Designed miniproteins, single chains, continued (4). Designs and how they scored, part 58

Each design is a single chain, and the fold is of that chain. pLDDT is the mean over its residues in the fold that is shown.

## One batch from the design tools (miniprotein)

Design m13994
Fold by ESMFold2-Fast:
Structure m13994 (fold): chain A 95 residues (1-95)
Amino acid sequence: LTPSDRVAGALEVAAELIRRGIEDSDPETRKNLFLSAAFIVRRAARGASPEESERLREAARLIEEAARNVDKPESRELGEEAARRVEELARRLRS
C-alpha cells in the first residue's frame, strides 16, 4: 500500500466509527466511538501533507466536540459534518 492508501484506509475506519457513534443510543459508547475516531484522524494528520493535516486537525476538533456533547442534539450534527469531511479526505487520497 502507498502512504496515501494507508492514510485513506485509516480515515475510512474513522468515518465508520463516527457513523456508528451517531446511531448508537448509549452516550458512553457514542463518546468512546467518537474519541477513537478522533485519535485515528489526529494520527493520520501526522503522516499527511501540511494542507491535508490542517483539514484533518479541523475534522478531529469537530469529532472531539461531538464527544463532549453526546447528550445534546448538536452532537449528531457535529458528527455528521465530521464524518462527511473525513470521507471527502479519504476519497481525495485514493484519487
Scores: mean pLDDT 85

Design m13995
Fold by ESMFold2-Fast:
Structure m13995 (fold): chain A 75 residues (1-75)
Amino acid sequence: MELTPEQKRALWTALAAAGTRPDGRLTREELLAAGLSQEQVDFIFENYDTDGDGVLDPAELGRAARSLRAGKLVA
């Protein structure tokens, strides 16, 4: 459950991209546009897209931020 350097980079990039969005939401397409690979996007959505709607909302991104701070996956 510990984050790899690759996973930490992916989460950091996603959080930076979310900071540029008016509503703080991110789609798979926006993460790919931010420079993430399909593998990194799949990792983020598999672990943080709780609703399965294909969009990361601020609450899901908050869990990603906690994972970065903890250095491991956080629910």
Scores: mean pLDDT 74

Design m13996
Fold by ESMFold2-Fast:
Structure m13996 (fold): chain A 99 residues (1-99)
Amino acid sequence: SGKEAAEKAEEYARLAEEAARRGDSRRAGEYAALAGSYADKAAQSGPEEAERGAEAAARASRAAREAALRAETGEDAAVAAGGAMAAVGAAFLAGGVGE
């Protein structure tokens, strides 16, 4: 269901933001990648679900990028950066043009 996919993207975006705030760079990256994956699924269901998913993916990407900059190890930074890239890709592909 596209609605369920959009809701999951929003939930993982919140988890990515929370992980970033507490300095858990690895978890922020993992949650951002999941937000991107669900945003891609939401994009297949319709424009409203695609917009919700794209917004969630953009938020998750920002959180993971901030977490990568604050990472204690290169490995954690790489996971966070990877998650940010996955999420930003999903935001673009799901029609995040203009914002």
Scores: mean pLDDT 83

Design m13997
Fold by ESMFold2-Fast:
Structure m13997 (fold): chain A 82 residues (1-82)
Amino acid sequence: SLSAEEQELVARLREQGERLARDPNDLKAKTEGLLNQAKLRELRVGREETLKELEKNLKAAKEAGDEERAKILEEVIKELKE
């Protein structure tokens, strides 16, 4: 069974997925969706491991020249640290 906090995060992820289905270029919805995924991951593996995974993905995005993904990951990392 999912905790109440996990259930709320899953509901938020579904809402963000529906927004992206209507507008696949909604950068705010992409960022909010990734942040909610990161928060759900943090509940399972802890903040330190989640941040390491995000920082690794950010490095890969920058090396690939994926400016949009890098910007989204930088914002998610910033928000998760607060």
Scores: mean pLDDT 81

Design m13998
Fold by ESMFold2-Fast:
Formats: C-alpha cells, sequence, structure tokens
Structure m13998 (fold): chain A 69 residues (1-69)
C-alpha cells in the first residue's frame, strides 16, 4: 500500500540520518510488513517518546498508527 511504502521510506531515512539504530530499523520494517496492529501502535509510541522533536519520526509514528487500523 502507499502508506506502507511511505513508512518504509521514512524508516530508511531515519536510519541514514543516524536517528535510529540498524536494529530499530529492521524491527520497524518487520512490523510494517507484518501489519500487526499491537506491534505498530507500540512502535509508534516508542518513536514519539524517543524522537519527540523530529518531524520525520512524528510522521512515521502517525503512519504506523494509520497502518494499525
Amino acid sequence: SALQEEALRLVEELGRRGLISERQARSLKAAIEAGDPVTLRVAAADLREALPDDPLAQRLAELLEQLSE
């Protein structure tokens, strides 16, 4: 879906900028591909807490919440 593609692109961008670890990037990609609502909501909350001032991280969290529906 377009939301999945955008979310995956944002994970890659956050990784390139060093804002998330390689392990976090792999975990986020797996969660996005699996589409498990609980895992996606937890990941969104973790991103909001870890990177509250980063606009890309906030946008990714919002997309993860949308994908959890």
Scores: mean pLDDT 86

Design m13999
Fold by ESMFold2-Fast:
Formats: structure tokens, sequence, C-alpha cells
Structure m13999 (fold): chain A 84 residues (1-84)
């Protein structure tokens, strides 16, 4: 089950760079952790259709899994670019 938890929208910039081959999964993970002090650990996996983000929130024992499609990443990045 996918739990609706907060990953900062700015993290999507790093997911886009990962999809474009500009950064490694480890670099994307480090940048997401820096933006998300509420997260204890994060793992990103590139797939044919998008990115799987798996993270453990601080104070929780269970991993949260979120799938973000290529189109969702592009749309979110465009929203960030248009946001003043």
Amino acid sequence: PIKPVKIPKESFLYLKKLLEGEISAEEAEKNILELSPEIESVKVTKTEKGVIVEFIPKGESETVRVFVSYEDIEKTVKELEEKK
C-alpha cells in the first residue's frame, strides 16, 4: 500500500536528473535526505516508467513506497519552474 507522506516537491528535480542520467541514485538519495529531515533513510530505483522511492520516516519502523511516473516528474518540475 502507498502511504501519502511528504517528499518535498524540490526532490522531484533530483528525480528528473536521475531519469536523465545526470546523477546517480546515491546522489539523488543524499539530496532528498538533505531536504527531508523527517526521513531516516531513502532509496530510489529507476524503472522503465518512472522512479520508485522507498523511505523510512523517523519514528516509524515500516518502509513507505511511492511510485512516481515520468509524466508526474515532468509536470511537477514544470510547476516548480512556473512557481514565481
Scores: mean pLDDT 75

Design m14000
Fold by ESMFold2-Fast:
Structure m14000 (fold): chain A 135 residues (1-135)
Amino acid sequence: SKVLILYTDSSLLPLARKIAEALRKEGFEVELQSFPAVEGRPELAYEGVLPLLPNYDVVIILDESLSAVLGVLKAAEENKVPVIVVIREDKVTEELKEAAKRANGIIIPYKESDDEEELVKKVVEKVKELLEKQK
């Protein structure tokens, strides 16, 4: 199974790398990509992710803003690709919850004070759960 990890900011790259290495240890093929987020322009994230979706079984997006996440969730809803959203707890709005529900996406909220190893473990377990349900 192929997993795509998208990160919208360079500050998220260390976390994205830890998630990638944990998934690779479990036998998944993982690709990491920088994914630009433009505030207030979710349509740009939608257009950018569309050509990537057919190549992956799961998409993980790490975002510090709602712009990229909302666009990715819309594209994933239309293409029936499961998405895991890793985002700060204070960015979990009703709009994000509704978009995730429509896409059958999973939101994993985090705080800066949270244990990063437990966050990585939670993401890995959700990837396994999603891929098991597709068999």
Scores: mean pLDDT 82

Design m14001
Fold by ESMFold2-Fast:
Structure m14001 (fold): chain A 82 residues (1-82)
Amino acid sequence: MRKEVYDEVAELYRRIAEAGKANTPEALEEAEEAWRRILELSETYDLPDDAEVEEYLKPILEEEREDIEKALRAVRERRAAK
């Protein structure tokens, strides 16, 4: 199941990247939901530490880094707003 969980996390990061590219309120809501799902999976499956998960995801994170960071920054800002 570990690889299947990593594949799901990778897919969620791709959705976050796509939301960053689209840069619409609706896309940013989808990015926030995807981020919550990643956190739920990390808790549920007791995933290896961030270093191992990051290494598995590195090809995706490096290729889509700017869009992922842009979307996550926007999600963080939206979370701060009531």
Scores: mean pLDDT 71

Design m14002
Fold by ESMFold2-Fast:
Structure m14002 (fold): chain A 100 residues (1-100)
Amino acid sequence: SRLELEREIDEIAAETYERTAAALPESVAEARKKLLEAARYFREAAEAEDPEERERLRAEGVKKAKEAEKAIKASGDAAAIAVLQAGNAELKQRVAELVA
């Protein structure tokens, strides 16, 4: 039950980062690549059978997502920042609905 919940959260993170990346403008193409890397790590974490490997993959996903967010905010691109905020809100909402 808890393991299944954690895996579903990792899948939600992967899906949300993939959609966010697809919506980002070309002005932040490097941040888009990092969000896609984050999504890949979260997908691998969801499929990982070893708990230590799952935590390692999740940590790498978080690191890549933070690097992308920092780059987007540093760009000053209002459209990119709005896409990031919408993606973060979606992730928070989907996780809240799952644990309700």
Scores: mean pLDDT 88

Design m14003
Fold by ESMFold2-Fast:
Structure m14003 (fold): chain A 86 residues (1-86)
Amino acid sequence: SEKEKLLERIKKLREEIERAAKLGIIEPELAEKLLKALDEAEEEIDDVEKAKEISKKKLKEIEEEIEAKKGIEELVKEAEERKKAV
């Protein structure tokens, strides 16, 4: 269902944002902003027509922001894992 697909995207983005924030890859202010945007998208899912419109634009914008940070996240994770192994 459309609602189920939107919830799945929100769940994955939330996990990624929280993980990136814990690793210090994204600044706390940015993490808070992105998480608030996801909370707004999730609240509007109960209005199926509004959820569809918001999902396509808002979630795409959040995904683009996170995608820009993924490269940094992977590098930081590799460095952290190397330190952990020592």
Scores: mean pLDDT 69

Design m14004
Fold by ESMFold2-Fast:
Structure m14004 (fold): chain A 56 residues (1-56)
Amino acid sequence: EKRVRLRITVEKDGKEIEQEAVFEGPLEEARRRAETLASIFKAGFGAKSVEIEVED
C-alpha cells in the first residue's frame, strides 16, 4: 500500500491558505481519490496551486 499526499494552496480574503490531505491504500485508488479532490478544488474553490506526491 502507498501514501499519496495532496497539497492545495487557495487564496481567500487576501490570505494564502495551504491544506494537505493524505490518502492511504493501493496506489491506483489513493491516486484517484487525490485527483478527484484536486479537481474539486481547482474547479470549485479556485485553487492557486495543486500538487500530488506519491510517498513510500
Scores: mean pLDDT 76

Design m14005
Fold by ESMFold2-Fast:
Structure m14005 (fold): chain A 108 residues (1-108)
Amino acid sequence: EEEERLRRRLAEGFELQAESSRLLAESYESGKAVPGLREVTLTLESELDDDGNAHIRSVELEASPPEEVQKRIQAELDSLSEEQRQQKAQQYRGQAEELERLARELRE
């Protein structure tokens, strides 16, 4: 049950990171930092048991203040060409899709 609880929390973390990556993709596509843009950090702590197996001990989620993230991303957007923004948008969209896939696998 604790293992299932940690797995669900990890899935939630990936879902939040996927949402963040999609908002980043939208910001790069539009050239404007979108509302709700946040940087989500997932910290995974694992311990090795006496047999050398890794066990997940904790999953922590941190979100950066949206105002600071929006200012930083807007400054980056203002420095990039349209082509560079489109390339980054595609990269973050792919990242979001992969994170969503990982979250689905953890919930199955």
Scores: mean pLDDT 78

Design m14006
Fold by ESMFold2-Fast:
Structure m14006 (fold): chain A 63 residues (1-63)
Amino acid sequence: MEEALKKGAEFLEKMANIARDSAEKARQLAEQTGNEAYRRAADAMQKTADSLEKKAEELKKKI
């Protein structure tokens, strides 16, 4: 399969992992501070991570 599709999928997986890490940190900050803004940020980051992972899986199906 094409190297470009493989690199694209790997890039999206890395971005998804960054978004998940950010979501986890925001959830921890929400728990520690009681600030609901961090919980809302965590939810948004988790949705972003899920979207990126879906795109990576779509690319992997073509590899």
Scores: mean pLDDT 80

Design m14007
Fold by ESMFold2-Fast:
Structure m14007 (fold): chain A 69 residues (1-69)
Amino acid sequence: MRGALNAEVNAVVNALISQKRYDEAQELGDRADELIDKYLEASKNGDFDSARKYLDELHDLVGEGAEKV
């Protein structure tokens, strides 16, 4: 998806960095990158059920991160 999810992830990561919560920012960023990679790979392979699952997990992760800032 067209950078919108990357923008949401980056907004939360940058907010954590601005609060000097560097370990939490790195953990969130790393987990989000893994989910995005899995989503893109599943989509490329036509595995839309797995792609949907990873997208849902990414949305949950971003929502949890947003509540922390």
Scores: mean pLDDT 78

Design m14008
Fold by ESMFold2-Fast:
Structure m14008 (fold): chain A 116 residues (1-116)
Amino acid sequence: MEEAREQAEEAARAAREAARAGDGEGAARGAEEAARGAIRAGEAGGREGAESAAAAGASAGGASFAAMLGDSESAGRSAESAARSAARAGEASEEAGRQAAEGARRGAEAAREGAA
């Protein structure tokens, strides 16, 4: 569980860094990967993860929309929300935690692709 939280914080940080660089698309890519991890965590954790996975998906959608409008700050905030929701989905079980951590790690890397 701690690793999933640390990876989610790293994903949130990467999204914030992308947003500061004006890369709303990078923040949105990070949010999408975190949401995919949250969905897998929800599947592994059963019903307990489902609402957090849905929240992560909604936040990732918001990030993409903000990026399309050129609003990198709003994209970054939505991506941070997606990472937090993914971490909550990971709390349902050890397997859910592994899925959430992997999604968050991929999210951080995806957010940094344009900035690194």
Scores: mean pLDDT 77

Design m14009
Fold by ESMFold2-Fast:
Structure m14009 (fold): chain A 61 residues (1-61)
Amino acid sequence: MSREEQVELLVRELGISRGLAEALLDYYQRELPEETDPEEILAFARGMVEGVPFRSKLSTV
């Protein structure tokens, strides 16, 4: 499974930046190094994005 393919999948499915997708993949693989299923990774990343601290921008203004 290609890291490039996983990053592209996250960017396309979640509409996030490539940098954020790479960070989420790195974090997931650090926690669950034995699990490489792209759907599990996508579900995890989706949960992180949905629970988003983007609200920090709204709370600053």
Scores: mean pLDDT 66

Design m14010
Fold by ESMFold2-Fast:
Structure m14010 (fold): chain A 80 residues (1-80)
Amino acid sequence: SAKEKLLELARKAEELGLFNLAEALREAAELVESDPEKARLLVEIAGGVEMLEAAVLGDQERLAEVERLTREALEVIEAS
């Protein structure tokens, strides 16, 4: 289910130290069936914050991983 996929992405984000994205993905998992627009907005905002932090630190690998996880999460929400 979309909820299970978002929770799996949240676990991956946590393992990478992307705690803001992980929390947003857990919240999005609770919202995806009732309010997918809010779920999408939460993921976009948290992903944007993590990308900005990675860019400021010059961490290109982290930036690429955040972009990938954010994209995957948005695809899950769009498909739901």
Scores: mean pLDDT 86

Design m14011
Fold by ESMFold2-Fast:
Structure m14011 (fold): chain A 87 residues (1-87)
Amino acid sequence: AAPKVTNLTLEETIAVLEEAYARSTDPRVRELLRLSIEKLRALQAGDLERAEELQARGDAVFATLSTAERVALFEQMTALVEERQAA
């Protein structure tokens, strides 16, 4: 299905990821969020090759997470987006 929820700018998406990074205590989750932030900054700069490299590194970290940890991360990110939209 086509995404039907809030069009965040790259800057707004980076701000959400930076907030998630600040609130996270798991080193693996923090590294994943850092790589995601760097990827989005590469996309803002038009550096698609660097963005793809950062995505691959992020996917490798994400693969170390259990299904429960992945669900928890998704729920945390969804809550942060909702907090931002409510403000």
Scores: mean pLDDT 77

Design m14012
Fold by ESMFold2-Fast:
Structure m14012 (fold): chain A 92 residues (1-92)
Amino acid sequence: MAEELREKADELVEALRAGDLEKAEELQKETLALAEEMVEAGDEEAALEILREAYKRTLELGKEMSGEQKRKALEIAQDLGAEVSRIESKMK
């Protein structure tokens, strides 16, 4: 699952870069679902590493964008960051 999560996160960033906001939104849902499955399977550290990297990449991409793409990228970054914080809190 770690490889699959990394692939989905990469696809998410590329969809945002391409301006395919509908695909980015769907990939965000898939990325979060896979991360949750990894956490439940006991792979919290791997899930956190991949989500933190996706969060950073999406946030930096959003800073370089404008208009609707910027808003969607920052919104997705916020959701990814919230999930990172949730998992970190659960790990103690």
Scores: mean pLDDT 83

Design m14013
Fold by ESMFold2-Fast:
Structure m14013 (fold): chain A 68 residues (1-68)
Amino acid sequence: TEERLQALLDGPMGDPGELVLMMEGEILLGNEEARRLLEKMRELGVDTSRDVPADVREAWEAYRRELE
């Protein structure tokens, strides 16, 4: 779990807002592990309370489409 979280932070889109967006998307898909990872982020002091701007969401979705 923590290894996966670290890999996400070390990724090309590793800022906290984009990581939160990705975790929220996984939770909406029914991935309970993503919820636990988000809780781990909060425990580690990552600020998950910030708003994720729409442009960040769009940029992240565009990036993910390029990886397909």
Scores: mean pLDDT 52

Design m14014
Fold by ESMFold2-Fast:
Structure m14014 (fold): chain A 61 residues (1-61)
Amino acid sequence: MAPSEEDIAKLLAILDTLSNEQQAAFLAWARSQAVPGSPVEAALERIAAELKARHPDLVLP
């Protein structure tokens, strides 16, 4: 299932309320659940890039 841009925006708004450590932990967990090459994995890469742009000090695992 491919997340919509609205779904991605809502998730980013929620993640912005979390600490950098919690954001990194969420992305690590979500990536472990995603099927390689799926639309979900592509959406998680977009979310990771956007979070890194918003939080330059964010270190992703």
Scores: mean pLDDT 74

Design m14015
Fold by ESMFold2-Fast:
Structure m14015 (fold): chain A 68 residues (1-68)
Amino acid sequence: SIEDIKEQGLRQVKELVQEGKRTGDWKGVEERIMDLIDETARKLREAGASVDEIVEVSRELVDLFESL
């Protein structure tokens, strides 16, 4: 479902931030976050999400990354 895809994306953002804190490779984490946003958008489109829903979820992933 759209909700499951969103929750998976949010979980993966948290995991990548924890990896960055452990390794200090913030450049690598940032690149992987961008890839994750693109992959999440693709999965949402395949699940039938609207453009507005895809934009909202992408914004939530970015906001979470910036807040951590």
Scores: mean pLDDT 85

Design m14016
Fold by ESMFold2-Fast:
Structure m14016 (fold): chain A 89 residues (1-89)
Amino acid sequence: MKKEKEEKEKKRKLELEIFRGVLDIVIGVMKTLIKNGKMKLEEGQEWAKKVIKTALEEFLKYAEENKDEELKKEAEKLAKEALEEIDKL
């Protein structure tokens, strides 16, 4: 009902889309480097997991500063799904 709530929800959706894009780029770069023989599978997996955990920590910090518990919860879910995708390779 208040413009502030609608603006917050719109902002959260964009922030989650940006975070998802970061996760997709990290996985894509990892897969490309492995395919081109620049990284071993295990090295690529370890690197990508480390980058994703760092990206998650930054988003969680941002969510806490903005008191956005839903952003925190959804970012944790996206990161978990990305980590599971990496482990299935």
Scores: mean pLDDT 83

Design m14017
Fold by ESMFold2-Fast:
Structure m14017 (fold): chain A 97 residues (1-97)
Amino acid sequence: MEEQRRAAEEVARYALEVAEELSKITDESKKAALGAGLALWIMATALEYDLTAEQVLEALNRIVPKDVLTAELRGNGRVALTSPEHGLVAVATLPEP
């Protein structure tokens, strides 16, 4: 539980850092690449630490301001990250218990 909570919080902090970098990028291809990298990082971390979509969503909602990124649970263990400025940034598919 403690290691999973820490891993989920690290995911949320990295998502915040990625959102801050998106604000500096004007190139649509670079924005897409950064979003894809975030999705892969979230999925890899979830697989390593056996994180559920609910655990990742809780950490994102607690750590990341809603005016920076909004996290939404979609069906089949998918977590969607949306920026108010940039739209849909990343969708990560996470393990279901």
Scores: mean pLDDT 79

Design m14018
Fold by ESMFold2-Fast:
Structure m14018 (fold): chain A 91 residues (1-91)
Amino acid sequence: SEDEIELKAARNAIILLLIIYKTYGLEEAKELAELLAEKYGFDMEELEKEAEKKLEELEKKAKEKGLDLKRDVEKLKEEAKKAIEELLKEE
């Protein structure tokens, strides 16, 4: 039971890391996902397909609520970068 819980937790963590990579382009998330998949003996191709499906479901739910996850986060990233540049300019 404990081994089963650990395997499920590891699998969910890998899927989440792949969703983060696919949504935000964070290469370190993909690298960590690959290392965890190797450690726990998961098929990376199957995990990537599941992460893609889960991301599609999340994007659909977000759009039904008037949100675009990829677009809105990219806009927030650009706004945050601009705010940091403005702060550095004033110092």
Scores: mean pLDDT 75

Design m14019
Fold by ESMFold2-Fast:
Structure m14019 (fold): chain A 76 residues (1-76)
Amino acid sequence: VTKEDLEQMVEEFKSLAKYLVDTLSSEEAIELLEELTEKALLALDQYGKESGDEEAVEEAKKKVEEIKEEAIKEAE
């Protein structure tokens, strides 16, 4: 896994979060965002284990968490 792969995952998560907020009710969007965030963080942990680049993975995790927080704020 490369840094570009991690950046791509973050961008895809951001696009999905926006789609959920724009498409679903606030309650449904928040519930799915929390579930998808948990799954994204687990996937990033797996990639860190394979690549050994724990710093890049932790940065990607922080970005995913920031996107989640902004999306929830926008859904409210």
Scores: mean pLDDT 79

Design m14020
Fold by ESMFold2-Fast:
Structure m14020 (fold): chain A 62 residues (1-62)
Amino acid sequence: GPPPTPEQIREDAIRWIAEQLRKIGDLIDALLNKDYETAEKLARELGLTPEQIEAGKKWAEK
């Protein structure tokens, strides 16, 4: 198909950024509530490694 227009690229980027910010908020809430299963799922969706996820859980424990 035809390449996306600059306006379509901008709208798609804004939507993607909003979804990432929502996931970050959900991740913070899960960590604060000690919901480590949800936190691990969200962190993986955000592209964090297992080692970074484990470090984050230990940080939230303190």
Scores: mean pLDDT 78

Design m14021
Fold by ESMFold2-Fast:
Structure m14021 (fold): chain A 56 residues (1-56)
Amino acid sequence: MEEIELELEVGGKRIRVRVTIEGEKITVEAFPPPGATAEEVIEAVRRAKEIGEERL
């Protein structure tokens, strides 16, 4: 099991994302700051998922 905490810049905002890797299973949790839009959160999750897949 591996846990990675990331801060991704999307739309000028820093979105914290936690990626948990358990074997071949990837879980992504986003912790958006005040004012983050749904589109920005979706983009942050997408990038975090790609990073998690690179760790497999």
Scores: mean pLDDT 79

Design m14022
Fold by ESMFold2-Fast:
Structure m14022 (fold): chain A 64 residues (1-64)
Amino acid sequence: EVEALVEEAKRELETLKNPDIRDLGLQAIARLKEKYENGELSLEEFRRQLDTLVEVAKQTEELI
């Protein structure tokens, strides 16, 4: 379920301390969901990009 993947990714981003990183991550999730709904991404590509997005956001916060 794409909604479940989105909600899990949002919960991960909500643990971040930096509001700018969190807000950018949330916007990127919305963009990925739109691409999936428009048929531009497969479910596997969507999941992979969500996982990458969350990981990059977490690592970015650790660096600053």
Scores: mean pLDDT 81

Design m14023
Fold by ESMFold2-Fast:
Structure m14023 (fold): chain A 76 residues (1-76)
Amino acid sequence: SEEEKRQERIERAKRAVIEAGRELGLPEETQERIAEGFAERIRENPDSMESLAELLRPIVDDELAIRLARAIATRE
């Protein structure tokens, strides 16, 4: 279903944030917090055309949002 595909996308996004956060040297608890916040933003805006950096900005500072978005983009 669309809901199942949506949930899979969210879980994939959470893993990407955790991996990027680890690559950037963030503490594990910070990685989990950002990943969960990112998942909530995606759930709230399922058809949003906002960039990854814009979705991350309310959760982390602007510099970190851009760095995380770039790290995620360069992994795939």
Scores: mean pLDDT 73

Design m14024
Fold by ESMFold2-Fast:
Structure m14024 (fold): chain A 90 residues (1-90)
Amino acid sequence: MALEVARLSRELAEASRNQDLARGREILAELRRLAEAYRERHSLEELEETALSLVERALKEGRELSEEELGRLILASYAVQLLRAEERAR
């Protein structure tokens, strides 16, 4: 999942560069679907901790996030936003 999200993020950048609105919309829909699936398996606290720990570890080690870590950060951050939106709608 995380590597898939990193790949989709790169494909979204390519679609934006090529002004391919149809492809961009498909990628955004897939990213949302993956984030929805990810949020169902984790609590808000777990998702926030995952995002923070990934950033803190990379900063402490003085390195950039790997593709897997970047994918996990995107998933956790999007899932947090979806959970907060759901709580406000209830």
Scores: mean pLDDT 76

Design m14025
Fold by ESMFold2-Fast:
Structure m14025 (fold): chain A 98 residues (1-98)
Amino acid sequence: VIADPESLLSEETREAIDAFVEAVKARDFEAAQVALDRILASRDDLRLKLHALSLRAAEAGLPIVARTALELSFQETLDKEEVRARLRAAIREEIARL
């Protein structure tokens, strides 16, 4: 069994990712943005957070968010504002698909 990157995250980050996924599934853009801000503000490694978010979003049936988070996790340099902007756009696109 390959180690789940989510197991390396703090409880705070895991809780924020769960809240984010539920908000997107509920089509609540405002709540999804609040949860995204909590994910980005947490003290865990940003790349690890993006990888965990990608896996959780894929499990939840959110392919646009999952793909966007995965693509961001492969960037050499991560800018929090670029990550926020791209994930915010992915949330809007995902909600429109649901």
Scores: mean pLDDT 82

Design m14026
Fold by ESMFold2-Fast:
Structure m14026 (fold): chain A 76 residues (1-76)
Amino acid sequence: VQLSEEKIALLKQAFSLFDKDKNGFLSRAELSALLPADVIDYMDKDGDGQVSFEEFVNVFAKLKPEDIQSLISVLS
């Protein structure tokens, strides 16, 4: 994955804030508090009910750093 250190740090911070259970995956329940169901369904391509860090990065790496920071602010 071709990401700057800044984006990687922001994505790790956002993922950690979503991952309340610290299990290394994001549940639909954790995501549903902050994201609409259609976005969660898009991230959960396998339909396993869990989003890995790699799946999370693939979606949010396309966002600007400012948009990721806004997400972190909502989670904080």
Scores: mean pLDDT 71

Design m14027
Fold by ESMFold2-Fast:
Structure m14027 (fold): chain A 109 residues (1-109)
Amino acid sequence: SSILQNGAVTPADLEAGRATRADVPADLLKKAVTLFSSAGVYIAAASFTKDEKEREKLLQQAIELLEESIRLYEEALKASTDPATKAALQADIDTGKKQLNYAKELLKK
């Protein structure tokens, strides 16, 4: 993940945003990132299985992990006071929702 996701902010603004992340619950962000990453692993595993029932189970697990990850990012966003950090978290939420929709479409057959 690129630290320069928003070209409208300066490198100094991003350093300030990283410092301000100390005011955001670290466990919340760590869990959100871990759940998002784990969901990606399940989606990849689903793409390699030949068993339709197993594929559906893996995709459903990915959906549950993505929904929880998005919820935690939304909590982190509410806790943040820095505009650069808020913008980064909103981008993570938008990416998570796009991935969630992708996983749901894969379940439609």
Scores: mean pLDDT 77

